# Designed miniproteins, single chains, continued (5), part 104

Each design is a single chain, and the fold is of that chain. pLDDT is the mean over its residues in the fold that is shown.

## One batch from the design tools (miniprotein)

Design m19594
Fold by ESMFold2-Fast:
Structure m19594 (fold): chain A 80 residues (1-80)
Amino acid sequence: SVDDLANEILRAIHERTGLSPGTVVTADDAAGLVRDALRSLGFSDEQIERAVRAILERGKSKPLLTVGEAARLAAEALLG
C-alpha cells in the first residue's frame, strides 16, 4: 500500500519533470514536487498539506533528500 502509493507519486513526478528517484533535492523543492504530483493524482488539499508537512519536518533535521525519499514520506503520511 505505502510502496504502491510511493511508486504512483514517483511516476507522476517523473512524467512532469523527468526527475529520477535518486535525484537529490532540497526539502522545499521536494515539497513542491510532491504537491504537484498529489494534485495531479486527485488528492484533496488536506491530504496534500499532510504530505508536504511531513517532508518539511524531515528537512528540519536533513536539508537534502532524494525524490524517492520524498515520495515515500508522502505515502507514509497519507496511509500510516
Scores: mean pLDDT 88

Design m19595
Fold by ESMFold2-Fast:
Structure m19595 (fold): chain A 89 residues (1-89)
Amino acid sequence: ALAERMEAFAEAVAAQMRAVGEPEATVERVAAQLRAAGLGDEVELTITSPTVGPARLVGRLALDEEGRLYLEVTEGDESYRAGAAALAA
């Protein structure tokens, strides 16, 4: 189901953020925003941390040809755009 894929995607993003040392408050906020979004909805993420500094991303949740959920980034800081494009669940 879509909800299961969105949860898997949110957890994959959370796991990656934790792996690079992001604060739990930032991880929880981003994961909650991803869980609240719907397929095709625009999502705006703002991350402020000692690890990556202030960064902003805008994108849409989309499904690829295999039905994997990913964030189709439309705007944002270049380093974060590249990272987001590599994530799918």
Scores: mean pLDDT 67

Design m19596
Fold by ESMFold2-Fast:
Formats: sequence, structure tokens, C-alpha cells
Structure m19596 (fold): chain A 65 residues (1-65)
Amino acid sequence: ELTPEQQAFLDEVKARLDAATSLDEIRRLVEEAFAYLQQHLTDEEFERVWERLGAYVEERLAALR
């Protein structure tokens, strides 16, 4: 279960991923999100948020080919 703050962060990153038009933009957004989560969350909290974000990233990458 995500906290409301973690969910809001995830939703914001998803919106930015939806707006991204290139693989390079997606890569930068993913790197920024990873760094932020790694610095601010525990390992268990990081894993929960990252699994959800990772699934969404894979879906976006598949859509772009």
C-alpha cells in the first residue's frame, strides 16, 4: 500500500511519462524518479513504488517501440 504522498509522486511521474515524446526523455524521468525515491524512501517503500512505476514505464516503452 502506498501513502498518499507516494501515490501523488507516482501520479506526477506517470503524467510526465505520458507527455514524454522520446526514449531519452523517458530515460531521464526514470533516472530522476529512481534517485529521488532511493534518497527519500526505505528499501521496502522504494520497492513498492518502483514496482508500480516500472510496470508503467515498460508499458510506455512498448507503446513507443
Scores: mean pLDDT 78

Design m19597
Fold by ESMFold2-Fast:
Structure m19597 (fold): chain A 85 residues (1-85)
Amino acid sequence: SLEERRRRLQEDIEINKLTLEAFSEFGKLLAEMRKNKAPKEEIDELLKRMGEFVKKITEARKNNDREKIKQILEEMKKFVEELKG
């Protein structure tokens, strides 16, 4: 239906916004860690986790699983917040 397609388009817009916010927060954390000369091991772990989230999001998008994409983006947000303390 037209209404169902409109709802999916609105969800896609929301997911794109959440994706930009999540990756922006990761980028800010990475920049802060590099500026503060964080140990290479901590930076490598952050980059590894970012790569894992990218793979999960890519797989969820391939499966048109919008709920899974949102869950992964919330996990990314929580991960960044936990690293900030």
Scores: mean pLDDT 84

Design m19598
Fold by ESMFold2-Fast:
Structure m19598 (fold): chain A 67 residues (1-67)
Amino acid sequence: MEITDEEVYYALGLIYLALGKVDEKRGNKEAAIESYEKAIDLFKKAGNTPENQKLIEEAKKRIEELK
């Protein structure tokens, strides 16, 4: 079983999305935005799937709400 780069990017994207949500709840807006931006970049590298696009849009929406 070989883990692909796309699978690694997807897993890291989920980690950063979760980290962003934690920082958002803690009131750490700058850290949350940084984590969401990293998640978006990672999901883009993971591939153009409907699931990845949905996660990118979720992260973008959260960034907009934190501005």
Scores: mean pLDDT 83

Design m19599
Fold by ESMFold2-Fast:
Structure m19599 (fold): chain A 79 residues (1-79)
Amino acid sequence: MKELVEKTIALLREAVERADEVAAELRAAGLSEEQVEAILAAIREGLARVEAAYKAGDYEAALKAAEELLARLRAIAAA
């Protein structure tokens, strides 16, 4: 469980660090500017929640935060 949370944090951190590249790829995929901005904001917020739970030693809460992020990303992409 802990290893899965750590991999999730690493992936989210990489996405935040490469936000300009991620934004360019999302735009190339046909997402609107509003959708791109909302997705990047959701990733930053989701990373903060997952990291907070991980630092508290609550790996179940960290995974739940990751699931909530995934649901939010799907909702934005469908808008």
Scores: mean pLDDT 84

Design m19600
Fold by ESMFold2-Fast:
Structure m19600 (fold): chain A 62 residues (1-62)
Amino acid sequence: MVTDDVEEALKYGQEALEEYAKTGDEKKKEEAIEAATKILEKYYGYSKEQARQGVENALAAM
């Protein structure tokens, strides 16, 4: 099966977010932000900048 870029980004972001939750590794937080940003850009029509800001704000609230 050919996995599209968004499905790959979702899996990558989930793994990065789980690692961040376990370790507090800021690099994993950045990886999760990038993955969620790509999903919002592709599926919800946000610009890259708007999606990134929204994801960063959501993660800061967690």
Scores: mean pLDDT 71

Design m19601
Fold by ESMFold2-Fast:
Structure m19601 (fold): chain A 94 residues (1-94)
Amino acid sequence: MAAGLAKAEAYAREGEPHRERFRELLERGGPLEEQIEALKKTAEYVVRAAEEVDDLGESGRKLIARYREIAESDEAAREFIEEMRERLARLKAE
């Protein structure tokens, strides 16, 4: 468990710049192609981190299955971006 957690943390740190780039692009309404690229890279590191831990629980496994789809498919990434844009619009409407 301890060794797996350390590897998961390393992948999470490597993915951090991609996650920050995705947030910036999403917040400022940057090009969709760049948002897809940043999200797919983020998803790749999230999946790699998850593979290093034994017990994700049911909710964790469902979330990781979605991120795996995002890493493999521009269409899945686009759908996720649309959901995130709706959430940001809702938050800014407050």
Scores: mean pLDDT 78

Design m19602
Fold by ESMFold2-Fast:
Structure m19602 (fold): chain A 88 residues (1-88)
Amino acid sequence: SEEEKKKFELIKEVLENFARAYDHYRPLSLEERRALFDKLVEKLINSDIETLEKYKRALQDMAEVPPTPEQQRLLDEAIKKAEELLKK
C-alpha cells in the first residue's frame, strides 16, 4: 500500500543516517555492527510513522560521514531485511 511504501522510505532513511553516524560510536567489531543493524531493523518495523520521523531527525544531526564499504554492505543487508519483513 501507499502507507507501507511511505513507512519503508522512512525506515530506509533512518538506516542510512545510522550508517553515516557510525563514527560517533565506540569502535565496534563487524559482528557487533551487524547485530546493531539487526536490532534497529526490528525496532523500526514495529515503530509508527511519528517515531520513525523522530529517529530520522536524531540520527540526521549525527550523520556527517559517508559509510565505509563495509558499513554500506551492512546497510544494504538491513534495507533488504526491512523490505522483506514489511511485505509479510
Scores: mean pLDDT 78

Design m19603
Fold by ESMFold2-Fast:
Structure m19603 (fold): chain A 83 residues (1-83)
Amino acid sequence: SERDRFIQAARAAERALGVEGIVEELEPLFDEHSEELLRLLEAVVVSVQNGDYALAIAHLERLLELAPESEALRRAIERLRAQ
Protein backbone atom coordinates (compact mmCIF):
# COMPACT_ATOMS: atom_id res chain seq x y z
CA SER A 1 0.00 0.00 0.00
CA GLU A 2 1.02 3.68 -0.29
CA ARG A 3 1.07 3.89 3.53
CA ASP A 4 3.48 0.91 3.71
CA ARG A 5 5.74 2.66 1.17
CA PHE A 6 5.60 5.85 3.29
CA ILE A 7 6.51 3.91 6.47
CA GLN A 8 9.38 2.19 4.64
CA ALA A 9 10.73 5.51 3.25
CA ALA A 10 10.40 7.30 6.62
CA ARG A 11 12.16 4.44 8.48
CA ALA A 12 14.92 4.47 5.82
CA ALA A 13 15.31 8.24 6.40
CA GLU A 14 15.45 7.68 10.21
CA ARG A 15 18.28 5.13 9.72
CA ALA A 16 20.19 7.32 7.23
CA LEU A 17 19.88 10.43 9.46
CA GLY A 18 20.36 8.70 12.85
CA VAL A 19 17.07 10.05 14.23
CA GLU A 20 13.76 8.60 15.49
CA GLY A 21 10.17 9.79 15.21
CA ILE A 22 9.83 10.75 11.52
CA VAL A 23 7.07 8.15 10.91
CA GLU A 24 5.09 9.20 14.00
CA GLU A 25 5.43 12.96 13.35
CA LEU A 26 4.69 12.89 9.59
CA GLU A 27 1.96 10.17 9.55
CA PRO A 28 -0.83 12.69 10.42
CA LEU A 29 0.05 14.63 7.23
CA PHE A 30 0.07 11.54 4.97
CA ASP A 31 -3.52 11.71 3.65
CA GLU A 32 -3.14 15.38 2.54
CA HIS A 33 0.51 15.33 1.38
CA SER A 34 1.23 11.65 0.54
CA GLU A 35 3.05 12.12 -2.80
CA GLU A 36 5.17 15.07 -1.61
CA LEU A 37 6.10 13.37 1.71
CA LEU A 38 7.14 10.17 -0.09
CA ARG A 39 9.13 12.04 -2.78
CA LEU A 40 10.95 14.20 -0.19
CA LEU A 41 11.72 11.28 2.18
CA GLU A 42 13.12 9.18 -0.69
CA ALA A 43 15.15 12.22 -1.90
CA VAL A 44 16.61 12.70 1.63
CA VAL A 45 17.76 9.04 1.72
CA VAL A 46 19.38 9.26 -1.75
CA SER A 47 21.09 12.59 -0.93
CA VAL A 48 22.54 11.20 2.34
CA GLN A 49 23.70 8.00 0.57
CA ASN A 50 25.49 10.19 -2.03
CA GLY A 51 27.14 12.33 0.71
CA ASP A 52 25.25 15.41 -0.54
CA TYR A 53 24.35 16.79 2.88
CA ALA A 54 23.49 20.27 1.54
CA LEU A 55 20.83 18.75 -0.75
CA ALA A 56 19.58 16.49 2.07
CA ILE A 57 19.18 19.59 4.30
CA ALA A 58 17.22 21.37 1.53
CA HIS A 59 14.78 18.42 1.29
CA LEU A 60 14.49 18.27 5.11
CA GLU A 61 13.75 22.03 5.23
CA ARG A 62 10.91 21.47 2.71
CA LEU A 63 9.56 18.65 4.95
CA LEU A 64 9.84 21.02 7.94
CA GLU A 65 7.63 23.56 6.08
CA LEU A 66 4.93 20.83 5.99
CA ALA A 67 5.59 19.80 9.64
CA PRO A 68 7.05 22.91 11.39
CA GLU A 69 6.75 21.36 14.89
CA SER A 70 8.67 18.18 13.97
CA GLU A 71 11.51 17.63 16.46
CA ALA A 72 12.84 14.65 14.46
CA LEU A 73 13.30 16.79 11.32
CA ARG A 74 14.99 19.60 13.31
CA ARG A 75 17.39 17.09 14.95
CA ALA A 76 18.17 15.60 11.51
CA ILE A 77 19.05 19.04 10.06
CA GLU A 78 21.26 19.83 13.09
CA ARG A 79 23.10 16.47 12.80
CA LEU A 80 23.81 16.99 9.07
CA ARG A 81 25.01 20.59 9.64
CA ALA A 82 27.50 19.27 12.24
CA GLN A 83 29.17 17.05 9.59
Scores: mean pLDDT 88

Design m19604
Fold by ESMFold2-Fast:
Structure m19604 (fold): chain A 76 residues (1-76)
Amino acid sequence: SSLQQRLLRQQNIFNLFKAALKGVYSEQELQEIAEILQYTNQEFIEKLINYLKSKYVPVSEIEKVALRLAIEESEK
């Protein structure tokens, strides 16, 4: 189950970043994404939200993602 949760998390993150970055990633952005993926639960959500804010993703999209991820993490 933990492996399935990690894979789902990774897929959700990639879908998010595809939307935010139009599917184009720099080396720096890939490193930033890899760093965020090391965090779990609440820390992961906080790091992801801060990263998206730093990339000027609209607040409404950040809120949708934060809510979805919070629900997924709480359903353990």
Scores: mean pLDDT 61

Design m19605
Fold by ESMFold2-Fast:
Structure m19605 (fold): chain A 60 residues (1-60)
Amino acid sequence: TAEASQRAAEAALAGDAEAARRYGELGGDKNGTVAAMSGREAGDERSARAGLEVAARHAQ
């Protein structure tokens, strides 16, 4: 799960919303996954970065 969460965080930062969503789901981090998906869907980089923060905490 830590590796999947880390990959989700990296994908979200890279702007790859689909990869971020898929890896976030595999990581089991609901909040990080939802925030990253919502941010990318809205085109809101700040929301995507909030999802990254949650995913990064799970990865650590």
Scores: mean pLDDT 56

Design m19606
Fold by ESMFold2-Fast:
Parts: structure tokens; sequence; C-alpha cells
Structure m19606 (fold): chain A 97 residues (1-97)
């Protein structure tokens, strides 16, 4: 199901509670603006790639040129990814040990 695919991507990102909340707020905003489930999943895959590659500028370009997102959604996605890169949950777990 689409819900299972979405949850699988979110789980792969190994997010903190705060980071997961920010990502879910981004997803809710996209749903409210009428984005299809397929489009949202593709955007989540680009977010996962941006976090792994530490490349926010490439994410901005893809969201604007390939997905034609509004500046508001792009800014929210960038802020969400920046927080994931700045304080990834795996780094927080290592420091807490």
Amino acid sequence: SVEQERERIITKLNLSKEQEKALRELIEKMEKEGFSDDKIIKILNEIEKAVKENNIDKLKEILKNDFHLSDDIINLAVKTVEEMIKTPADVLIEVAR
C-alpha cells in the first residue's frame, strides 16, 4: 500500500521524534495542496537521497525543475532536510552513549 511505502521511507531515514514531526508536517502540507501519493513518494525518495549525499542545492533544483513545487513547499522541505543533516538521529545516539 501507499501508506506502507511512505512509512518504509520514513523508517529508512532514522529520524529523531522532532525530525519525523517536521517531515510529517511537510507531507501533510503536500497532501492539503492536492499532491498525489505517487508524487509525494517520489519527493520523499529525493529527500532521502539529499540527506545521504548532503546536497541541499541539488534537492532545491529537483523540487523546482522536476516537481514544479511552490517556493513555500521547497523552503519547508529544505528546512526539514537541513535539520536532518545538522543533527541526524544516529549522531545523537552515538553522543548519548
Scores: mean pLDDT 77

Design m19607
Fold by ESMFold2-Fast:
Structure m19607 (fold): chain A 94 residues (1-94)
Amino acid sequence: KLSVEEAAKRGLEILDEVLELMREKNAPQDLIDRVEEAKEVLEEAAKKKDAKKALSALQGMIITLEIAAQLFPEERERLEEAKREVEEIKKELE
């Protein structure tokens, strides 16, 4: 099983890649803001070792990635792969 710090680190790496993709694709600001908020929650969860906070942020990211895959069908495979990675991190943290 992953520690909260390890789960947050992996989640943050995925979120950084997703943010770069969203900026490149001129994603709606609301969607970008959701990803940035998830980063802040994961960083705080790691600092406080709060597994519940980390799980909540990861669950929020799964929903956000699903929405992004519908908005950017040309990047769907990449976004669905990111979603699977987040789901695996969440499962290993649970």
Scores: mean pLDDT 84

Design m19608
Fold by ESMFold2-Fast:
Parts: C-alpha cells; structure tokens; sequence
Structure m19608 (fold): chain A 85 residues (1-85)
C-alpha cells in the first residue's frame, strides 16, 4: 500500500521559497497524474518547504529527487528531512 511521508526542505537564506514551492507542486502534480503520489500538500514556513504526500516510492529517494529538481532549477538547498507518518 501507499505510505504517508512528511518531507521538509530547508532552502538557503535569501532563496524564494514561494517560487520553489510552486515548482514542487507542479513536479508532484505530474507524478500524481502518473499514479506515483497522492494526497499532496505543500506549505511554506519561512525558508522551509513542507511537503506531505502518500506514495509507494521510497520516501527518501523521492525527497532526493525533489531536492535535485530544485537545484537543477537554480535553488540552493541547505538540508532536507524525511519522516514517515
């Protein structure tokens, strides 16, 4: 079955967290259309982006792909954490 994860991505100070969150939403919407993720929620808290979702994929591997996607789009990521809910 699908597992629920909370992924917290901390951007470097000065990065546009709202713009990064919009890109993450678009990325996860495409994965949702392919059936890889569901019940996606994305929120911004300062320089942190908090993603909650359900997936059959490995949560850490998915978080690493999201971080890579942000870095390829010009964002500097300071750290990330993954929690199974």
Amino acid sequence: GMKKYKITIKLKEGEDAEKAAKLIKEYLEELSKLGYVSDVKVEVKGNEIIVELETKLDGKALAEEIVKFLEENGFEVESYEVEEL
Scores: mean pLDDT 88

Design m19609
Fold by ESMFold2-Fast:
Formats: C-alpha cells, structure tokens, sequence
Structure m19609 (fold): chain A 84 residues (1-84)
C-alpha cells in the first residue's frame, strides 16, 4: 500500500543517516540494543529516551523485515528480552 511504501522509505532514510555503511548483522545488533535501552528507559520513567529508542527500533525492524512484519518482529524481540 501507499502507507507501507512511505513507512519503508522513511525507515530506510533514517537507518542510512544514523548507521552509514552498517552491515545487516550490525543493524540487527543495534536493533536488539535499542530494544534493551527502551526497556531500561521505561523502567526509569524516561519518556524522551523510550520514544527515541522506539523510533529507531521501529525504523530498524522496518528496514530489516519490511513494514508488514516490523511490529510482530519487535514484539517478539521485546518478549525475548523480558524473559531472558
């Protein structure tokens, strides 16, 4: 859909600007890091940091697995981090 195309383009632009020349494996590591930092920010009540890590995690997930699968992928990573 048009919305999915716009979301993909915005995610790709943000990832390229934030992580220039990063490999796919490095981007997956950064995604897991943002998921962990998001949970720490939530626990600390740091709304600004939780929002920033959510934004970057969503962009990374969208870039790595596409806009249709990004939310489910993030929810799986969040569940894994909370349990392990």
Amino acid sequence: SFVEEVVREQAEELVRKTYPDATEEQLRQELRRHVREYLKALDAGDIKQSNEHTRLAMALATHLVGPEDARDYLFRLLAEERRG
Scores: mean pLDDT 87

Design m19610
Fold by ESMFold2-Fast:
Structure m19610 (fold): chain A 58 residues (1-58)
Amino acid sequence: TVDRLWAESRRLYDESQRLFAEADRLDAQGDTDRAAVLRARGDELFDQSGRLGLEAVS
């Protein structure tokens, strides 16, 4: 159970980092609206990752 929470936390973290990287790329291309959408999604996954990580160690 703890191992599953940790694995899912890590997966969500990795996905958030990919979204942030893509958002940065879009911003560099001038697509700030699309970048903002991806950052919002990345922030959501990052928050979920943090909550699961905290649950795994509590």
Scores: mean pLDDT 83

Design m19611
Fold by ESMFold2-Fast:
Structure m19611 (fold): chain A 87 residues (1-87)
Amino acid sequence: EPSPLEKSVAELERLFRELLERTKETDYPEELKKAVEEIVETLEANKDAPAAEKLAKVREIMSKLTEEQLQELKRLLAEILAERAAA
């Protein structure tokens, strides 16, 4: 069975893909949009990698964002998660 980490990473992958689609319809800061695009591309390129490696790569991309950009990214991901829970 998938480990808790594997389940968490799979959920994170889905949330980032949904966020990428939303960035096409909304005027987001370019740095945030680029980070989301890079995360989705990195996850697709590493689809067969272990969950821990995927998470490490996502963390590296996020480490390049400012504190304000990280807060906004977290807010947007939480909003998508809340919408999915309500559906």
Scores: mean pLDDT 78

Design m19612
Fold by ESMFold2-Fast:
Structure m19612 (fold): chain A 98 residues (1-98)
Amino acid sequence: LEPKWSEEAIELLKEALRKLEEALKAAREGDLEKAKELAKEALDYLLEAAEISGDTRLVMLAMQVNIAIQLLDKGDAEGAAETLEEAARKVRELIEEA
């Protein structure tokens, strides 16, 4: 239904996914500072992909990752992990649609 994204946007999504998966692992291991750093990197990739593609779903995913960062700031590792896992799942789905 939607036009396929550019190769550049797809590569940014793949980098975002990698960073989200690493952030999820760090959050589950209790390394909240590392999880936050990795989540911020994923956020940057998602925002760049959103600017290139114009796809509002990427803006919504960036907002979701920002919620995970706020949960990490509050020490809620479990809530952050759940939010990061859902964001990673949605990014994988978008890559498959591309």
Scores: mean pLDDT 85

Design m19613
Fold by ESMFold2-Fast:
Structure m19613 (fold): chain A 79 residues (1-79)
Amino acid sequence: KLDEIRERFEKALAAKDETALRQVIKEVQDLLFNSDDPEEKEKILKFMEELAKALREAGFTELSDQIEDFIKKYKETEL
């Protein structure tokens, strides 16, 4: 499932489609909240860090900051 999300993310990023990028980010967040496996949660968090880096490099700094803030808050409240 992460591979399918990555493909959609890459297409949205290439198209500069901010609406599609926000939808992908929400889907990844939903996967994290619905997972009960610590190993899967760690993999999803690392994937989100990867998305944030790609967004920053593409000039979507606000979306990158939002993901980084989400990860930080999640680690503070859930870990």
Scores: mean pLDDT 82

Design m19614
Fold by ESMFold2-Fast:
Structure m19614 (fold): chain A 72 residues (1-72)
Amino acid sequence: ATGWSDQDLQNAFNAVQEGLRLRDKLIWDEKVPGTDALIKGLEKTAELLKKNGLTEMAELARENARLIREIS
């Protein structure tokens, strides 16, 4: 049973977009290394997904941030 509503998909899209915006700001404005900026972007995406009740997607984003941190 995995009927995501249009609102759930919109919330997921917005969470990803905000994470990407934070990543880009950190790289270009604040001169943060790309890997660190990517991790911070994924953490922002996870936070927004969790706030919108998309807990399973938030856990995947958090796990991806953890894996990138470990191999960096």
Scores: mean pLDDT 82

Design m19615
Fold by ESMFold2-Fast:
Structure m19615 (fold): chain A 91 residues (1-91)
Amino acid sequence: EIDELIEKAEEAYAKGDYKKAREYLGKALTLAIQQGDKEKVREIGEKLFELGVETGDVSALESASTAYRLAGDEKKAKEALELAKKLAEEK
């Protein structure tokens, strides 16, 4: 269940286990995409964006960009992608 994966991601995040939070959100995103649930794809994308911003996770921001684009939010998709590129270039 997508909601169960989101719940597990939030619990992992609250414990500071950002790696597991990222894994659960990734699984939730894959299922939401497979089901064509654009509202859930957007919701998961927002959570991935927040995680990516807080932890500097370029992969999470790229996944958020993909999620926003699939959900029809091209503006947020572009913002997430630009932030991912900026973080990837910080050495």
Scores: mean pLDDT 85

Design m19616
Fold by ESMFold2-Fast:
Formats: structure tokens, sequence, C-alpha cells
Structure m19616 (fold): chain A 77 residues (1-77)
């Protein structure tokens, strides 16, 4: 299960980063909103990992959330 949750989280993080890159390049507020939605989905997957007791997946997903959250905050500054 750990590998599948981490894989799903990595795909969401990659998608969110692509949306954030589009926002940085174009100023498109819809792209920023999509990145924030993807961050929200990452938080839901983190919640699933915690509920099932998958500490390895939870740790790695939290690292992806922290990185993306920092990048979004920087882009909005």
Amino acid sequence: MSEKLIEMAKKLAKRAKAHLDKYKATGDQAALLQAEIDLGMLRIILGVAKVIGDEEAAKKIQELIDELDARIAEAKA
C-alpha cells in the first residue's frame, strides 16, 4: 500500500507543480487555483495514510505537501 499511496501523491505533486509553473509564466489565477486544489488532494491522501497507519507513506506525503505549500506561498509573495 505504501508504494501506491506515494506514487499517487507524487503524480498529484507533479501536476500541482505544472499548474504552479503555468501561473508563474502567465499570471493565470485559474492555474494557481488548480495547484491549490491539488495540494488539498495531497492533504486528503495524507489523511488516508494516517488512518491506515502507513507511517512511511505519511512521512513522504507530508514532505511533498511541505515542499508544494512553500512553493505556492513563494509564488503568491
Scores: mean pLDDT 85

Design m19617
Fold by ESMFold2-Fast:
Formats: sequence, structure tokens, C-alpha cells
Structure m19617 (fold): chain A 56 residues (1-56)
Amino acid sequence: PLPLPVTPEQEAIRLETIRFANERLKATPENTLDALAKISEEAVAEYRRRQAELAA
């Protein structure tokens, strides 16, 4: 699960990450456990990338 936001900027990143995960899920032809795990991992990676950008 994504960490809870502590600032408005982090909340925006969290919402954007949820949107990203939803788009990835919609684009996935199958929703097997493996596919869901991969999407979750990609969403966490995207969240961390955006957190790093915010820290710049």
C-alpha cells in the first residue's frame, strides 16, 4: 500500500499514482494475480519517482 500523504503535494502525487494504476489496470488484457502484483509494483515505483521529484 502507498504511504499516507503528509502534505498537499504528496496527496496530489498519491492521487496521480492511483490514476496511473487504474489506467494500467484498464489497459491490461488479463487481471490475474500476477498481473495485479506487477501493476501494484509499477504504481509504487511511480509513486517513489514522483516523491523524488517533489524533494528536488
Scores: mean pLDDT 69

Design m19618
Fold by ESMFold2-Fast:
Structure m19618 (fold): chain A 93 residues (1-93)
Amino acid sequence: MKKELEELDRETEAFLAKNADLLTDEEKELLRRTAHGLLLKERGLLSPEEVEELRELARRVLDALIRIRAAKTGNYAELERAEAVREELVEEL
């Protein structure tokens, strides 16, 4: 687990550095926390209450990721469309 968290942190920091101009400091912190939560959920280490907290974090993070994708592709119409599907994706957690 610790080695996997260290590798995840390295990958997360690389992603954040690549997209630093598109993310606020608050959004970077939310992305780090969500990445950790997703790994813990995959390993079955989260309580039902912690999974619900992760869903809230994932909602906020998805907004940031959708904005990054729109900026990279130049397709801002995807922002409005993706919002309708966001809650369905989070509920799958």
Scores: mean pLDDT 71

Design m19619
Fold by ESMFold2-Fast:
Structure m19619 (fold): chain A 72 residues (1-72)
Amino acid sequence: SSAAARLAEAAIRRYAAEMRAAADAGGDVQKLADEGLRAVENAASTASPEVAARLRARAEQVADEIIAEARA
């Protein structure tokens, strides 16, 4: 549903901000990435399989980009 997509997108944005803040502070970025992925999966659980897969892929891409930036 559009509501599930909205909640998942909000979770991605929130966890992206938290992961970037943790990277800057020397915190556990991977832990926040794992928590963010779980939050997105929970929000997307009532969505169609195609929408849920797209949201999960987007969350993973955002987390991977932030982790790569933190390692640079």
Scores: mean pLDDT 83

Design m19620
Fold by ESMFold2-Fast:
Structure m19620 (fold): chain A 84 residues (1-84)
Amino acid sequence: DEEVLAELKEAIERFGERARELEAALAAGEISEEEFRARLAELARELAEKLKEAAKKVKDKKLKELLEKLAEEAERKAEELAAA
């Protein structure tokens, strides 16, 4: 599971960095609130997909359940952002 966890760390860090860039662009008036939400929703969907792939690869049942739950939460958050 070490390789899967390393890949997830990279994906989470990338999500955080890109989300901060979007927040900075919104604060600077470079993008609209609507564009910000749409782009953040896309990032959340990408993260959810990575979490689902990781859940398929892990052997530990508790870790698998946690990753599946996190993927569902990321998908829900993406839907909330896209609906606003």
Scores: mean pLDDT 83

Design m19621
Fold by ESMFold2-Fast:
Structure m19621 (fold): chain A 104 residues (1-104)
Amino acid sequence: GAVELLREAIERLKKDPEDRQALLDILRALVGIALELEDVLRGTGLALRAIGIELDIELNPDIPIKEVYKEILALARDLLALTSDPEAREALRELIALLDELLK
């Protein structure tokens, strides 16, 4: 599921912070988490935001990786505020902690 994809991609990003495929897989997982939100309208908006970040990475290969981290971090925080799924909450907290560390 989305949470399993997120956990796997987080572990890849820990080993290689510049792994763009891991960042894309994180965004795909965040789309899945957003679409499972009880608030369907906010969930759809957050899923579209994740897709927008994925398109930014694909269309702008020279985008600074720290700008990608900032966009994913903001999205992950918004998802954490809205999800009640304990497994999604745990994985999102791990992602937030990793991105906060990578932005130091």
Scores: mean pLDDT 90

Design m19622
Fold by ESMFold2-Fast:
Structure m19622 (fold): chain A 137 residues (1-137)
Amino acid sequence: VDSLIDEAIRALKEGNYERALELAKQALEIDPNNVVAHAIYALALLGMGRYEEALKLVQRALNTLPPSPALTALYIMALEALGKRIEDILVLLASLPFIKSATDKEIEIMELALQLAEEKGLTLASRVIKRLLDKFK
């Protein structure tokens, strides 16, 4: 699984969202509970403009998997990209103090998510991701 994750992160860095999605799906077939693979899948969907699919995937992951700063950041990105209500985002922001750790791969994914959020003009998501990176970096 680790080799699939590393190749998927490289694909994201290259802007090859279709390849990253394919590799993340393969990783999830091997380990359905892999948080990093879910984050890569969500970021690839966001990069492709598939915002509703990204939202559904991240909602399911956040309800079933351990707390993840990367998944929380991607959820905020999907909500903002779809023009969802600020109140939904504020509830998520209230959970940020309870997220105590991030893996190195989650930090890489959040850095890539920040770049995409800035490119798409997602100002709220950009500020949240910067705060999370500052906390864990």
Scores: mean pLDDT 81

Design m19623
Fold by ESMFold2-Fast:
Structure m19623 (fold): chain A 70 residues (1-70)
Amino acid sequence: SATEQAKAQLKREMALRTNDVAHQLTDRERVIRVLQLLAAAYREIDRATTVAEMRAIRERLLAELERILA
């Protein structure tokens, strides 16, 4: 379905950004934190039923990743 395709695409985009941020970190604890955030976002995407919910989950993850990188 279109919803399942959207979820797969968002998961891929979130994973690519999380991996990019993880490679910029030198601290093991921060790497673990960004991977835990990605895992939590994946679970939320799986439970999401609307595009608005999926967008909010993605935006929140990206904001948290930027905060960790700063």
Scores: mean pLDDT 87

Design m19624
Fold by ESMFold2-Fast:
Structure m19624 (fold): chain A 88 residues (1-88)
Amino acid sequence: TSQPSIKDIMQVAKAPKSSLSNTVQRYQGLVVDVMKELKLDTSPQVVDRALRLFQLMLELDPDLDTSPKVVKVELRSLLLFFQPLFGK
């Protein structure tokens, strides 16, 4: 059953990460999933850093294909490249 998009917008406004774009928020679960696959620390602070890096990537390249398959590949590459920033 389709739900009205207005509720999604309201949820974004209530999030502590209200500065994150709707695209980044849509893929928040995928970011955490990729981090778990890579055995990265999934503490809230590290997850926030990963989301901020993804946000920055989208801001620098707004034409980036945001389909789930492309996002998963790009996130995996991004998180592996910046793995030292996430520590253990």
Scores: mean pLDDT 66

Design m19625
Fold by ESMFold2-Fast:
Structure m19625 (fold): chain A 73 residues (1-73)
Amino acid sequence: MSEEIERLEKFADELVEEVKKRYQEALKNGSKETARAEFIRAGLEAVRKAAEQSPLAADIVRKKVEELFKEME
């Protein structure tokens, strides 16, 4: 049970790290507006991809992406 949750958390962390990297790259190569749009798009894609694995994974990713978005504010 704990191993399954750990695996989902790791999967979520990998998806969230990809969102963060895409945001940082967009910020270096474009405007703040372009970077914010890329973050939103990447975040939605990450949640969708997680949802295809499980609803719990989607919830974990959504929560982590929401926390990152607040940090960007």
Scores: mean pLDDT 80

Design m19626
Fold by ESMFold2-Fast:
Structure m19626 (fold): chain A 55 residues (1-55)
Amino acid sequence: MSIDEINEEAGKKLEEIRKKYNIPEGEPLPAEAAKEFMEVVEEMDKKIAEARKKE
């Protein structure tokens, strides 16, 4: 996957989390949603690292 594709996919997942928990833009995430959000970010970081390792 390209880095651009990884970022697009992660962004969509993060938006889905906000919609799932009905959290407005700019509002702090409840603990459960915050953990889910961090998992998506960590997954994105790992995929980016793998894509760069292929250089």
Scores: mean pLDDT 75

Design m19627
Fold by ESMFold2-Fast:
Structure m19627 (fold): chain A 66 residues (1-66)
Amino acid sequence: SLKDLTLEEQYEYILEKHPEARKAIEAGNEDEAVELLKKDPEFQDLPEDELRILVRNYRALLEEKK
């Protein structure tokens, strides 16, 4: 389960398995990123609110590194 992973491992999973979702996150397209990630069974046990928080935190991290 993704919730058993650290935040860094969850970000690595998105980078490796959902490069299109990561591009949406970088572009600030939160709704698109959430919809893409919801298609993965690994994210189905996560409530949408928690998934949105994950996406927002990842975007903040990516913006900080620019």
Scores: mean pLDDT 81

Design m19628
Fold by ESMFold2-Fast:
Structure m19628 (fold): chain A 64 residues (1-64)
Amino acid sequence: SKMEEVRKLVQELIRELVEEGVPFDRLAQAGKEFGDTVQRGIREGQSLEELRERLEEIKERVLK
């Protein structure tokens, strides 16, 4: 399902942030941003591809 794919994407992005050594407080903030982005995207009818791009942008921003 689309929700299973989204969950898998978020899990993978969090794993990448952990591997890069992002501290817990930043991980918690990133997790909230991922959740908010997914919730908004589902409400707006965004595609999986659109959600992926937005989530990847959040990851890149957190890593800076």
Scores: mean pLDDT 83

